# Designed miniproteins, single chains: the designs that were tried, part 106

Each design is a single chain, and the fold is of that chain. pLDDT is the mean over its residues in the fold that is shown.

## One batch from the design tools (miniprotein)

Design m3683
Fold by ESMFold2-Fast:
Structure m3683 (fold): chain A 74 residues (1-74)
Amino acid sequence: PEELRERALRLLDEAGRLLDEAARTGDRALVFEAEVLIGMAQIMAGILRLLGVHDAELDARLAELEARLAELRA
């Protein structure tokens, strides 16, 4: 569980960096890459929940990145 949690958080950190760059440059490929990373982190978070792990930090980071992704797609 810990390794999966750490991997999910690292994916979200990378997605955040890609979204920051996309917001600055308008590069849609970076938005797509961030969306893929967020999707992978969502799957990992889902697995953690099935294992009975409820992580408020991971859930908050996912919500933040999903909101940022939605803003850039608007």
Scores: mean pLDDT 84

Design m3684
Fold by ESMFold2-Fast:
Structure m3684 (fold): chain A 77 residues (1-77)
Amino acid sequence: EVVLSPESLAELERLEKEMAEEVSKLEEDPLGSLRRLKELRERQTAILLREITDPELRALVEEQAAKENELIDKLLE
């Protein structure tokens, strides 16, 4: 069971709004928006890893984040 603090939930909600704004800019500035989305997703992952104490779930989150970062980096090439 993962119980997010109210502070972490508020931070995640703000990041979701910022990510949605960057997605809306993908057509106008695809490379810049992808770079900012990567930064926002890295911040989201850090919040999740702060709250998750289960080592198996932490490893899964880190693995998924690494795969996503690799995909984004490939798209930015």
Scores: mean pLDDT 77

Design m3685
Fold by ESMFold2-Fast:
Structure m3685 (fold): chain A 85 residues (1-85)
Amino acid sequence: SDVQVLVSGDGNLIGVVAYNLKTGKERSKIIDLKTGEVKESEEADKSKYDPDLEIKVVEQTENSAVVEGIDKKTGSTDSATGVGS
């Protein structure tokens, strides 16, 4: 698996995408740093959605989040950090 993080231009949102490199499938979540809310991405292509991929928020501050992408079938994990402003 591979994990990519994008930070919004205002630094308030962190977008996370986990990829299964063997299947080409993905899972996406959005973290709101102001509210602490974590949501599934509504724009996720359902044909690419992998229910065996999980995204966990390991640590969150007012301006950062550490996230893990997990492949539930293999137990493989990758981590990424997003930092807002």
Scores: mean pLDDT 75

Design m3686
Fold by ESMFold2-Fast:
Structure m3686 (fold): chain A 68 residues (1-68)
Amino acid sequence: MSALEQVELLLEAFRGVEPATLARFIGEQAGLDEAETAELERAIRDGDLETAARLVERGIARMKELQA
């Protein structure tokens, strides 16, 4: 899947998942540090999908470098 498709899938998952649970899961999977994970939790909790998407994209970019 493309990066855009992956982000779309994660945003779809935001609809039914508790913010704290989702932020911890994504943070661990994407290699976010504790500050980024806390920011993601706040963004999801507040319904700030723009900030949540930016954090996910940043995590994916780092993971891409690690997997290359």
Scores: mean pLDDT 70

Design m3687
Fold by ESMFold2-Fast:
Structure m3687 (fold): chain A 63 residues (1-63)
Amino acid sequence: AQAELDDEVLEALGLIAYAISKTNSPDDKEGTLKLLEKYRQRAVEAGATRAAELIDKLIEEVK
């Protein structure tokens, strides 16, 4: 179901946000951005609009 995928994406976002808060090195930043872009694409493909919006905000914050 779509809701299950939304929950998985939101959980991943929480872990990514936690990782960002614990590290501020350029290398970690690049890896984090790549993961966020990947999850954003998955969220869009699944129709998880809310998750995609949250990921977009995180990408802007990390940049």
Scores: mean pLDDT 68

Design m3688
Fold by ESMFold2-Fast:
Structure m3688 (fold): chain A 100 residues (1-100)
Amino acid sequence: SERLERMRKELEFFESLAKDYINTLKELKEKGVPKEEIEKVAKSAIDDLNTLYEELKKRFDEEIAKATPEEQKEMRRLYDKFSEIYNKAIEEIKKIVEEA
């Protein structure tokens, strides 16, 4: 369905963005960038991911409400995966800062 494909693309975009932030922070750590600067970049990344997460979550809730029962079941699975990706990304960013 077009609704499911849109949701998958938005999830892929979010996952890609989270990965890019994590990779950037890892590179800064590997280059010996001061912890204060890494913390500043991490805070910006977390704020951006939080904003996008809340926006996408609201959109997904609205789209799920309009979906067929069959679509709703699959969309809820994608929603659960989305929340897991978000939580893991935030945890990884915090871990990078802690280890810096």
Scores: mean pLDDT 88

Design m3689
Fold by ESMFold2-Fast:
Structure m3689 (fold): chain A 90 residues (1-90)
Amino acid sequence: SGEEEAIKLLKEQIKELEEIIKRLEELIRKGQALSDDEVFDIEIKLGVAALVAAVSKTLFPDSKEVQKLVKKIEELIRKVERLVKKAKEL
């Protein structure tokens, strides 16, 4: 079903955002600055995650699982944005 496909895609976006967070936390720990290329790649991935979340939320407003995963993506996007800002200050 479309809902099952949305859930799968939302979970894939969550995994990708968690990998970005892990990489950013490692860079911050090592005192290594983000390159412009890495910033661009992260911003594109954030945009894709936001679009997937927005579309899924709109198409499946009554799906508790979809709404839960969308909320998780929104929280992870905010965390990535905070870490990118921190890494740029290095």
Scores: mean pLDDT 90

Design m3690
Fold by ESMFold2-Fast:
Structure m3690 (fold): chain A 73 residues (1-73)
Amino acid sequence: DEEKEREEILKRVYELAKGAARAGKAEELAKLVVELVKENPEDELVKELARAVAEALEDEGHLEEAKKVREAL
């Protein structure tokens, strides 16, 4: 089930991003994700991963970093 596998990946990315933000890596994570989106502008999975990271950053209070990720989409 491709959709189930996609949802599991997105959930894991969200949890990893929350952990990275809590570890003080929010700015570094945002920069990495923005670069990935710019290098892969037609990749829908990369865009979905970027949205999951932005949501995790917002939930951890890193609104400026989350905005940078969303603006790259």
Scores: mean pLDDT 84

Design m3691
Fold by ESMFold2-Fast:
Structure m3691 (fold): chain A 120 residues (1-120)
Amino acid sequence: AVEEVERELFKEYVEKVLAGELVTFEDLIELLEEMKKRTPDPRVQEFLEIVIELVKRAQKFEEEHHHPMAALFGFIVGVSKAVEGLKAGKPKEEVLREALRAMEEAAQRVLETIEEIDAR
């Protein structure tokens, strides 16, 4: 179920991006909140709640560092870690903690890479 929701989110995201409709973190949060309202499955609700928190943290990272690509990459890594943790049957709080950590580490790695390229 969680993997199916992840695939549907990715598909809807890609379709909206191609249509020029989904270009901000706010647009993604709206999509996630709509999907959360569509499903009564508690495990899918847990996944969507984790993803919403990851989006909010990625948005804050972008606001603080002004590097949307770093925030986006971190978000993608965080979502992947959340899916992995939920598949392993871990509690929501543990999965959220691990996903946020993975997101922040990945976003920071991108920032460091950009700074190295810019320093040249």
Scores: mean pLDDT 77

Design m3692
Fold by ESMFold2-Fast:
Structure m3692 (fold): chain A 66 residues (1-66)
Amino acid sequence: ERVYTELKVDKSQKSIEEAAKSLPTGAYLVAEDPVLENGIIHLKVVNASKSAKGNLELVTELTLSK
């Protein structure tokens, strides 16, 4: 099962990286087209259900420039 989670980011991409690694067990940041507005990042929490679903980790471009 999947759940859409909203996480507020105050700092630069570094905060996003911190948020991604702080996700609960069995959950991770999934986004092919990341939504980051007003310092808020929307996280898609994915349960252990791994059948015929696509997940993309959002940590590449948002955590760059360091």
Scores: mean pLDDT 41

Design m3693
Fold by ESMFold2-Fast:
Structure m3693 (fold): chain A 62 residues (1-62)
Amino acid sequence: MAAEWARAGAASGSSAAAASAAYELHKQTDGPGSEGARRAMEAAQRGADAAEAAKLAWQAAQ
């Protein structure tokens, strides 16, 4: 439980930071299809998925 709690908090924070980074890359890159921007967006999505999975695991443990 404690580990899931820490994972959920860290994943949520990481997800928000990754989303911000992806957005900034989109603004700074001179090409909407750049691989760098695409990878940043995928990282943001994985962070959000991890946060949701951690929340579900925490809820199941209650």
Scores: mean pLDDT 62

Design m3694
Fold by ESMFold2-Fast:
Structure m3694 (fold): chain A 62 residues (1-62)
Amino acid sequence: SRDELIDKAIEYAEKAAQLWKEPDGYVYLGKSAEYFAQAYPIFTEQAEELKKKAERVRAEAE
């Protein structure tokens, strides 16, 4: 449901805040945006871009 998607978006945003400036923090931000965009499709492009940038940062750290 939409409420479940919003709850997941909040959960991942909280995890991202705890991992501030870490590559995994960026990945959690991307996941949060993806769940929020699934609840509100108007944000789909922003979520996709954040996810791609997060994947690049994580790959560089590995």
Scores: mean pLDDT 77

Design m3695
Fold by ESMFold2-Fast:
Structure m3695 (fold): chain A 91 residues (1-91)
Amino acid sequence: SIAESAGTAEQVVDDIIGALRRAAEETDPVKRTNLIVAAMLLLATGVAAGVLDEKSLQRLIDEAKRIAEEAKDPVVREGIERFRSILEKLL
């Protein structure tokens, strides 16, 4: 397996959070969906690479909850809450 550094885990977490925050601010439904899908793909890649530990997953859950609460569009909030539900199942 390719060895992963602590910096890689932090970068993956930050990239996922960034995608979710951009989705919460996006008004175009297609671009919004693409940002949520990008967050899902980053999560899947991080899990497959074994770089996401329990602490990283908990940070993602906490940040996804905050972003969902700040989201003005109910559809965006629902999408982010579904993402959070997937994260909770990984713990």
Scores: mean pLDDT 78

Design m3696
Fold by ESMFold2-Fast:
Parts: sequence; structure tokens; C-alpha cells
Structure m3696 (fold): chain A 69 residues (1-69)
Amino acid sequence: MSLEEVAKRAREVALTNPDAASAAVAAEVAHGVESGIMRDAEAAQKAVDYAERGDYKAAAEWARKAFLS
């Protein structure tokens, strides 16, 4: 999945996810990818995947890895 596709999906999860913590992580990933801070598409995609499932702890860990790469 491209970074553009990850950002689009992250925005959608941020708007639609019923878990506020997971929605917040998805919003962070969308902003990180759109601003160019997150360049690791695989780590960003995993963060969105976990956020979509409501696993905000795993989502936050993968978002952190995307920031560190």
C-alpha cells in the first residue's frame, strides 16, 4: 500500500472508529504520513490495521516505529 493510500485509510479510521483511543492513533498516523514525518509505509499501515481493529496499544507501538524510521 502506498503512503497516500495509508493516509487516506487512516483518516477514514479516525472518523469512523467507535474507540476514541484507536481513532486518535489513526489521526496521528494520517498527519504523520501527510506531513512527511512517517516514511515507513509498512509500519504506518500496521498502525492503521491495529487501530481499525480497536487495538490502540499495538497501533500506538507501530505508529512510534513509523516515526523512528
Scores: mean pLDDT 81

Design m3697
Fold by ESMFold2-Fast:
Structure m3697 (fold): chain A 81 residues (1-81)
Amino acid sequence: MSPELLEAEVLEALADMYEALGDIFEKRGDYKTAADLYRKAAELYRESARIAEGVDPEHAQRLRQRADELEKKASELEKKA
């Protein structure tokens, strides 16, 4: 794997972890913390997508869609906080 692809993969894995943590806090009713975690995950997915764009544009687009969904979810949760 190229160094860039490895970096993209690590960023995606970190984003997955933040998303999973966000889900845990959302289930606990801690909407503020969940929203913050989802926003961090979205940022990492976008960074991963930017790096992956030149090699796997379809995967990059899926990561951006996931980031968009997480930002929408974070905004909805922030209204409940």
Scores: mean pLDDT 87

Design m3698
Fold by ESMFold2-Fast:
Structure m3698 (fold): chain A 75 residues (1-75)
Amino acid sequence: SSLQGGQTLLDTLKLLAERLKRAPVSEQSRLLQQLQGVYDQLKKLTEKDPSLKSILDEGEKIYNEAQQYYQEKVS
């Protein structure tokens, strides 16, 4: 189901964000690219099933926090 797929993508975003925060800076760029890919998949799934908007909103927050964390480390 779209709901189960959305939840799986959200759980993957949470796991990747936690790994990014614990990873060396040299690995963080690759992890952020993986986060972006999963977030893009969640966006596409939500376009087909708008009931997933709350899951997408949570995923967006996780992605934005991970991106901010990375930018603070490389600036």
Scores: mean pLDDT 88

Design m3699
Fold by ESMFold2-Fast:
Structure m3699 (fold): chain A 72 residues (1-72)
Amino acid sequence: MKVSDETIDALMGLYDLDRDGVITREELRAYLEQFAEVSDEEVEEILAAYDKDGDGVVTRAELRAWLEEVES
């Protein structure tokens, strides 16, 4: 397994502007807007890829699970 807690911490640090341990829709939008203009629908599509329980936030565990799945 190549995805370490340190890697997840680094990614959370990029998206989690409030450093509360979850990535909200607003934090993800703010991060993405640094690179491109994004719509609400595009943010929702990205969230849906990570947010498996549909609560509108991406937890550390969900982000880790997605990364570990794509490395399989």
Scores: mean pLDDT 66

Design m3700
Fold by ESMFold2-Fast:
Structure m3700 (fold): chain A 100 residues (1-100)
Amino acid sequence: SAAEAAAKAKREAELQKKIQELNSKFNDLLDDLEAAIEFIEEEIKKAETLDRESQISILKNLQKLLGMLELIAKKRGDEESLKRIQELRKEVEEKLKELG
């Protein structure tokens, strides 16, 4: 219905704003791998409090950010951070499979 479409559009707009704010905060942390990883861990926990559609969108965005961190960790030869990032990527992938 038109009302359902309008409600969905409003939720999608609010979610997109949250993702933009999250990505902005993450970008400020890219010079500190440990801080960036901790930020992602906190955002995964926060996502658990959201509705299914919002949780999926946030987790898909976090997957992309974890991919960026994996490349940075590989380039730096930081094997400990790389393992932690890979485990977080697996956790996010498993959560997305449960939600989808």
Scores: mean pLDDT 86

Design m3701
Fold by ESMFold2-Fast:
Structure m3701 (fold): chain A 68 residues (1-68)
Amino acid sequence: MVKEAVIQLIQSDPVLASLVKDSAELAALVEQLSLAQNAQEVADLTEILIAKLKPTQDHAEKIRALLQ
């Protein structure tokens, strides 16, 4: 599922995983994403995560590609 692929991408990158571990807000957003019930919730939470994580352009593009 798309949400699982997004979470896996974040967890597999040491920098992104560290940012989530160090931020209660980001950890809560990842948990909300894991509980998302529909494609719109997954898309909305993923965009919020991208905005707060501030990943490199390459990481942002890879995450957005998973939403397609």
Scores: mean pLDDT 76

Design m3702
Fold by ESMFold2-Fast:
Structure m3702 (fold): chain A 80 residues (1-80)
Amino acid sequence: SRQAALEVLRQAIKNNEKTKEKLKKDPTGTYTIDFPTFHDGRWSLSSQEFTVDNQKEADSLLKMLDNIIKILQEREKRLT
């Protein structure tokens, strides 16, 4: 349903923004990116783990998070 898609999408946005703030404060460690998935007629939240060992890797993951959040926000606008 549209409501189920919206709830999962909004949760993914919220989780990814929290991950972004944590990564900005500590550029090393293991972080997760969350994204909505659809399988067998059901919406669910999936998580992908990334380990960063230095600032260059952290910057790359931050850029990826920014792009994903932007895509998810555009999808939310289309469903609202």
Scores: mean pLDDT 85

Design m3703
Fold by ESMFold2-Fast:
Structure m3703 (fold): chain A 76 residues (1-76)
Amino acid sequence: MKTTGSPVARAAAEAAYQALKEMGVKGRVEATADSIRVFLDESMSFEEQEKAMRAAGDAIREALRAAGVPVPSGPP
């Protein structure tokens, strides 16, 4: 995992990485000053990728809320 950016973004990226690791998913998480990106193994099925992305997104959202950062509503 490579992380750059704010301490809050780094903590959120770490939470996402741990969520993926707990699911047994191979992936990486990249944090910038204003964004967090999750990269999953291309060999995963669409359903597995969706579940992994949901878990990572939930972990990121919870970490940001715990840090007092405003979090937008989930994707439309």
Scores: mean pLDDT 71

Design m3704
Fold by ESMFold2-Fast:
Structure m3704 (fold): chain A 61 residues (1-61)
Amino acid sequence: SIEELKEELREIAKKYPQLEKAIEAALEMGDELVAQGREAEAKLWLEYALREIKEEIEKME
């Protein structure tokens, strides 16, 4: 689940290089939450980040 969310974010970064820095920051925050034993919060954060990134892409269309 977390790995699938991270993979989807990485795939978006390949297609939209302009979002790469934002996606990298989101992934790093997710990794930090996991390192703290906060896996449920990491998943929730990554789901929110993915939603936010997808909404930003929709504005570019």
Scores: mean pLDDT 83

Design m3705
Fold by ESMFold2-Fast:
Structure m3705 (fold): chain A 82 residues (1-82)
Amino acid sequence: AAAEQQRLERARELAQQALEHAALAGRYFSLAKDTGSEAARRLAEQHFSEAVRLAQELVEIGAPSEDILAVLQAMAAAVAAG
């Protein structure tokens, strides 16, 4: 019970962090596209890489499929923004 509750809380925390990184990646990809900023492109790549790492952790801990799918959809939206 306690271990399962802790795992679900960890999954929610990781999903929230992944969604935040995916959103920032999308914003920076959009900024890099509009301005040609190399700094914005590097920030987009860093945030996207962190979202990938967090998504992999979600799969590893057996997070709910809904949380994993939400993160993957956010990552796809970030790529589409660039």
Scores: mean pLDDT 88

Design m3706
Fold by ESMFold2-Fast:
Structure m3706 (fold): chain A 90 residues (1-90)
Amino acid sequence: MSELEYYEELIETWKENALKALETEPPEKVMEDLIETLVRAASTLGEEVEREMRERLEELREKYKDDPEKFIEEAKRVAIELFREAIERK
């Protein structure tokens, strides 16, 4: 419970940072930086979670390449789901 809450707070912070970065940075860079951050966090839970995170986020990036705000919201949702599943499996 507390471990999932910790990751949910981190993911929310990274989402807010990504949305703010869209004001000054190219959308492609913001999306790439968010993917890298979430994948690194997922790696702390195992190589399988890291792989799943990267694959799902790359699919979202292609789907929402013209809507970076939607990408950021969906990336948060996917990250929380994957972290919950990984923690529940342990």
Scores: mean pLDDT 83

Design m3707
Fold by ESMFold2-Fast:
Structure m3707 (fold): chain A 92 residues (1-92)
Amino acid sequence: SEEEKRLEEGVRELGKLLGFDTEENFELLLEFVREAREKAAAGEIDVEEYREMVAELFRKLLEIAGKDTSSLTDEELIEMLKKLLKELAEKL
């Protein structure tokens, strides 16, 4: 439970930093981090799988924000997220 509390706190801090501090976005970020940790613990580290997971997370976040993602590829989603993260880093 202590490790889970630290994980939840880290995810909440990340959500605040990225501007995705809603409860729904918190649940998505928490699910993503847990799945990534489980794959890493199993030794199933695949760069392509992580890219797909990141693209799926960003797709879900955009859909919650009321954006249509049906025409966007995983590569386009990754490029959009990369641009957003760069803009956020420039404000830190």
Scores: mean pLDDT 70

Design m3708
Fold by ESMFold2-Fast:
Order: C-alpha cells, then structure tokens, then sequence
Structure m3708 (fold): chain A 74 residues (1-74)
C-alpha cells in the first residue's frame, strides 16, 4: 500500500541505531529497523518514562511524515 511504502522509505532513511543523551546525563540507545520496529534500550540511568517518550515521539514522527507523503502524492 502507498502508506506502507512511504513509511518504509522514511524508516530506511533513518540511522539504524542512535544514542540519545538527556540533559541529566542519562543515555538511551534507539534502534529503528527496516520493518518499522522501533526499540529503545537504557544505557545509563534512564527511566521507563524517558524510554517510552522517545519511542512514542520517533514513532509518531515517522507516521506523520509517511502520512503526509502519501497525501502529497495523491
């Protein structure tokens, strides 16, 4: 489907692995797979709320960009 193709293209343009550092010095590892799976791993003093926030923000961003691309192509 057009939406799935657009989403896959956005995901493929992202780095497969990103380290995120919070202002408090906490670190998390964010992984985005080609199939659209987004995962986060605590590296240093990261709370579950911070991990959930990162995953949700990245997922929503990818979905928004993919949806807008499909809308622009229509």
Amino acid sequence: AAYDAARAAVIAALLPEVTVEFPDGSKAKLTVSADGTISAEALENVTQEQLDSIVKAVRNGVDDVAERRVAAAA
Scores: mean pLDDT 66

Design m3709
Fold by ESMFold2-Fast:
Structure m3709 (fold): chain A 79 residues (1-79)
Amino acid sequence: SEADGAALLAQAEALLARAREAVATLPPREAALEADIAAGLVGIILGVARLVGASEEQLAALRAIVEELRALAAEAAAR
């Protein structure tokens, strides 16, 4: 449902916000690990969102969050 998709997207957005803070504040290795864990968790959320009938827009937003988290992990690892 759209409501279930919205709730899952909100959880993914919260994980992204925490990963951004971690990358800004933690040492490189720990920051990269936090972002990588968040990417894995949002990947699971994306899978659940597909099963509960999230909208194509919600699924696209979740995919974008996974890509941003992977980029944050790579950025932190490059420090």
Scores: mean pLDDT 88

Design m3710
Fold by ESMFold2-Fast:
Structure m3710 (fold): chain A 77 residues (1-77)
Amino acid sequence: MSLEEVEEERRRLWGKMTRPLDPSIRRDVRGLYEKNPLAAEYVDLAELYRAQGDEERAAEYLARAKELAPDDPVVQA
């Protein structure tokens, strides 16, 4: 999946969300974003799916992020 496609899907999920992402999580993701922006976008998308109760989709996107940045603590959770 392209970065553009991940961003589009994230925007759709944000449209359904009533609460923004936690700023502390965003701080950790910012470090990952500097190393690998695509992995950071996958982590954001995984957290949005988890917030929606879609744990299976969350796990899939988190696995993609972990494949791109396996040693980053953000993807270990």
Scores: mean pLDDT 68

Design m3711
Fold by ESMFold2-Fast:
Structure m3711 (fold): chain A 94 residues (1-94)
Amino acid sequence: SRLEAAIAKGRAALSEGPEEAREGMRALIEGLEEGVRELEEGADARELFERNSALAREYGLRVLADPADPAARREGAYHAGVAMAAYLRLEEEA
C-alpha cells in the first residue's frame, strides 16, 4: 500500500506536474517499480536497501565528478528508487 502510493505519486508528478517529465524522474519511478517487484518475489528488504543505496551513492559521486554524464544520473536515480521501495518496506515491518 505505501509502496504503491509512492509509485502513484511519482507517476502523478510525470503526468500532471507543472514541468514535462524528465529522464531522471522516469528512472526513479522505474526503480521504485522494480524494487516493489523484487520485494514481492521474496527479496530481503534490508539487503536490497543496502545494495541499492551503495550503488546510488556511487553513481551520485560520478554525477558530481561529471554532471554531463546522463547515464550516471539515470542509473543513480534508478537505484535510489529501488532503495526507496526497500526503505518503505522496512518502515512498514518496524
Scores: mean pLDDT 79

Design m3712
Fold by ESMFold2-Fast:
Structure m3712 (fold): chain A 104 residues (1-104)
Amino acid sequence: APEEREALAQEIRDLINRTVDEVETLSPEEQLELLRRTMARLAELYERLAELTSDPAGRETALALARMAREHGAGAIGVVRVEEGEEPFTAERRIELLEAARNR
């Protein structure tokens, strides 16, 4: 249902933004553990978002983000703040940033 998808999209936005806010307050070791946990949770949420997405391109993007989160984890994927109302998996800028982080 559209309401379920939007609720899940909001959960993804909230998780990303909370992680961005919290990471600056932690030690390097705690930052790594937080980011690893966040990436694992984001993979689950993006996979579920894909199941609730009727648009093929949007579904493929969600699955690609889930795979990136699983394969690269905290070490290769930077967490970038998501603006209010922004679609968390369709932002081209996020895909570019995730690819840039992977190539470092």
Scores: mean pLDDT 68

Design m3713
Fold by ESMFold2-Fast:
Structure m3713 (fold): chain A 83 residues (1-83)
Amino acid sequence: SMKEIEKLVDEASALTNEAVAAEQAGDLEQARRLLEEAIELLEKALELAEKSGADEETLNQIRTHLELVRRRLERVEEQIRRR
């Protein structure tokens, strides 16, 4: 349902904001875990949106959010490797 998709996207946004706070605190391992969880929620939201025939705006919003979270995870993982 659209409400289920919205709940997953909102939860992913909350986790992403927590990951940003963890990065600012220097807790890169916590940031990585939060971003990985956010990605899983966004992937579920995208699958549900595609199966339900959600509009292009909804699909694009989820895809854009997923891309941004994945890029942030890559940066966090690079920082962990460089330590």
Scores: mean pLDDT 89

Design m3714
Fold by ESMFold2-Fast:
Order: structure tokens, then C-alpha cells, then sequence
Structure m3714 (fold): chain A 68 residues (1-68)
């Protein structure tokens, strides 16, 4: 699987998680915490560089800010 496919899969999963948690009325702080945890675990599993992990975290935080 390409790095682009891995990044897209992680972001798709993150987006789904954010939508689910927002629909359930989960507080923004808890959504941020759970999303960061998921990205950290995915980065370790796929051996992503620290720079890619930071980029994914930034994109996820932007998505949360747009939806919440």
C-alpha cells in the first residue's frame, strides 16, 4: 500500500470518528484527545515519520474546528 493510500485511510477513519463523536454530543476536548490517540497509534503501526504524524494531527484538528 502506498504512503498516500495509508494517509487517506487514516484520514477517512479520523473523519468518520469525528462525525460519530460530534453526532453523539462528545465535547471538543475529548474528540481532540481520542483523534490524537488514534493518529499516534496509526503512525506507530505504519512506521510514519514524525513530520507525517504532525501533518495528520494538524489536518484532523482543522476538521474538528470546521465541524465543532
Amino acid sequence: MSQEEIQQAIMDAVEGMIRDMVSRGVPKEEILEEVDRMIDQAAKHFNLSPSLQQQLRKKAHELIDEVV
Scores: mean pLDDT 82

Design m3715
Fold by ESMFold2-Fast:
Structure m3715 (fold): chain A 74 residues (1-74)
Amino acid sequence: GLDGLLEGLSLLPEEARKALAEALEAKDYDRAVEIIAEALGLTLSEEERAQLKANLKALSESPDFDEVLAFLRS
């Protein structure tokens, strides 16, 4: 649910959360994946990057997107 997503995003540093919000609003999902991977120290496979990109696109199309953006910018 939304609360679980916000808790997960709270693990990102403040600078990464703000950069992620900007990338998502720009619909730059490739950049959004890079921000998350770098901030969490993750080495993602091609398949994992594609899945994360798809999930971020789905998030931007969800009714919860405005609340997620507000959280990332708080």
Scores: mean pLDDT 81

Design m3716
Fold by ESMFold2-Fast:
Structure m3716 (fold): chain A 68 residues (1-68)
Amino acid sequence: MEEEIEKVKKRVEEALKKDYITPEEFQSLVDEVDRVIKKAREAGDEETARELEVMSLKLLFKYQLQQA
């Protein structure tokens, strides 16, 4: 679990530092984040789930701003 959480956080941080995120990359990252959020909640780790939800929102805002 912890390794999966660290890996997804790193991928999100790398995507946020890019000048442009492709639609395919965005969808893949959102799907991965959602899967890890589900696992965290099933394990009772609501704090980690909330952190990942915030990161997912940052990805969404960045992606929407690119398309505006």
Scores: mean pLDDT 80

Design m3717
Fold by ESMFold2-Fast:
Structure m3717 (fold): chain A 76 residues (1-76)
Amino acid sequence: SMENRRKKLKEILQSFLDKLKAELETDKFPNLTPEQREKLLAMIDEIKKLIDENKPFGEIEDAVTKLLRFLKELLE
């Protein structure tokens, strides 16, 4: 069903965010300032909150897109 598909997408996204959060605590990102790291963690927590509060998918998508753009800028 459509509802089961939405639930599965949320679970996949939550798993991705948890993994990303764990990776941020490693030296894989040695050039991140404390401020940049805090901003990334805050963005991850914001997306998780949107998922937990069952916000519209468009709001979740916008927040994820913003996170990915920020990550791209930091890694270039």
Scores: mean pLDDT 79

Design m3718
Fold by ESMFold2-Fast:
Structure m3718 (fold): chain A 89 residues (1-89)
Amino acid sequence: SPLEKELLKIQFLLIAAGGGIKVGEEALKNGKTEVAKEIYKATLETLKDAIERIDKLLKETKDPEMKKELEKLKKKAEELIEKAKEGLK
């Protein structure tokens, strides 16, 4: 279904963003500050895309269980945004 495809896309974006955070952390640990900043910026754009997709589905869905899953994904995205923003300091 279109909903299942969009959920898989959101999950992929969150996994990719989580990977971006880990790569950015490793770059900072190795003194590659400029590379880390570019990775964190790209990760924030990925997370922004994920949030916009989640918010659209939250407006469209009437299923309470789906709303709970989308809210969990949104919280995960918000936590990753905080980590990426911290990496840019």
Scores: mean pLDDT 88

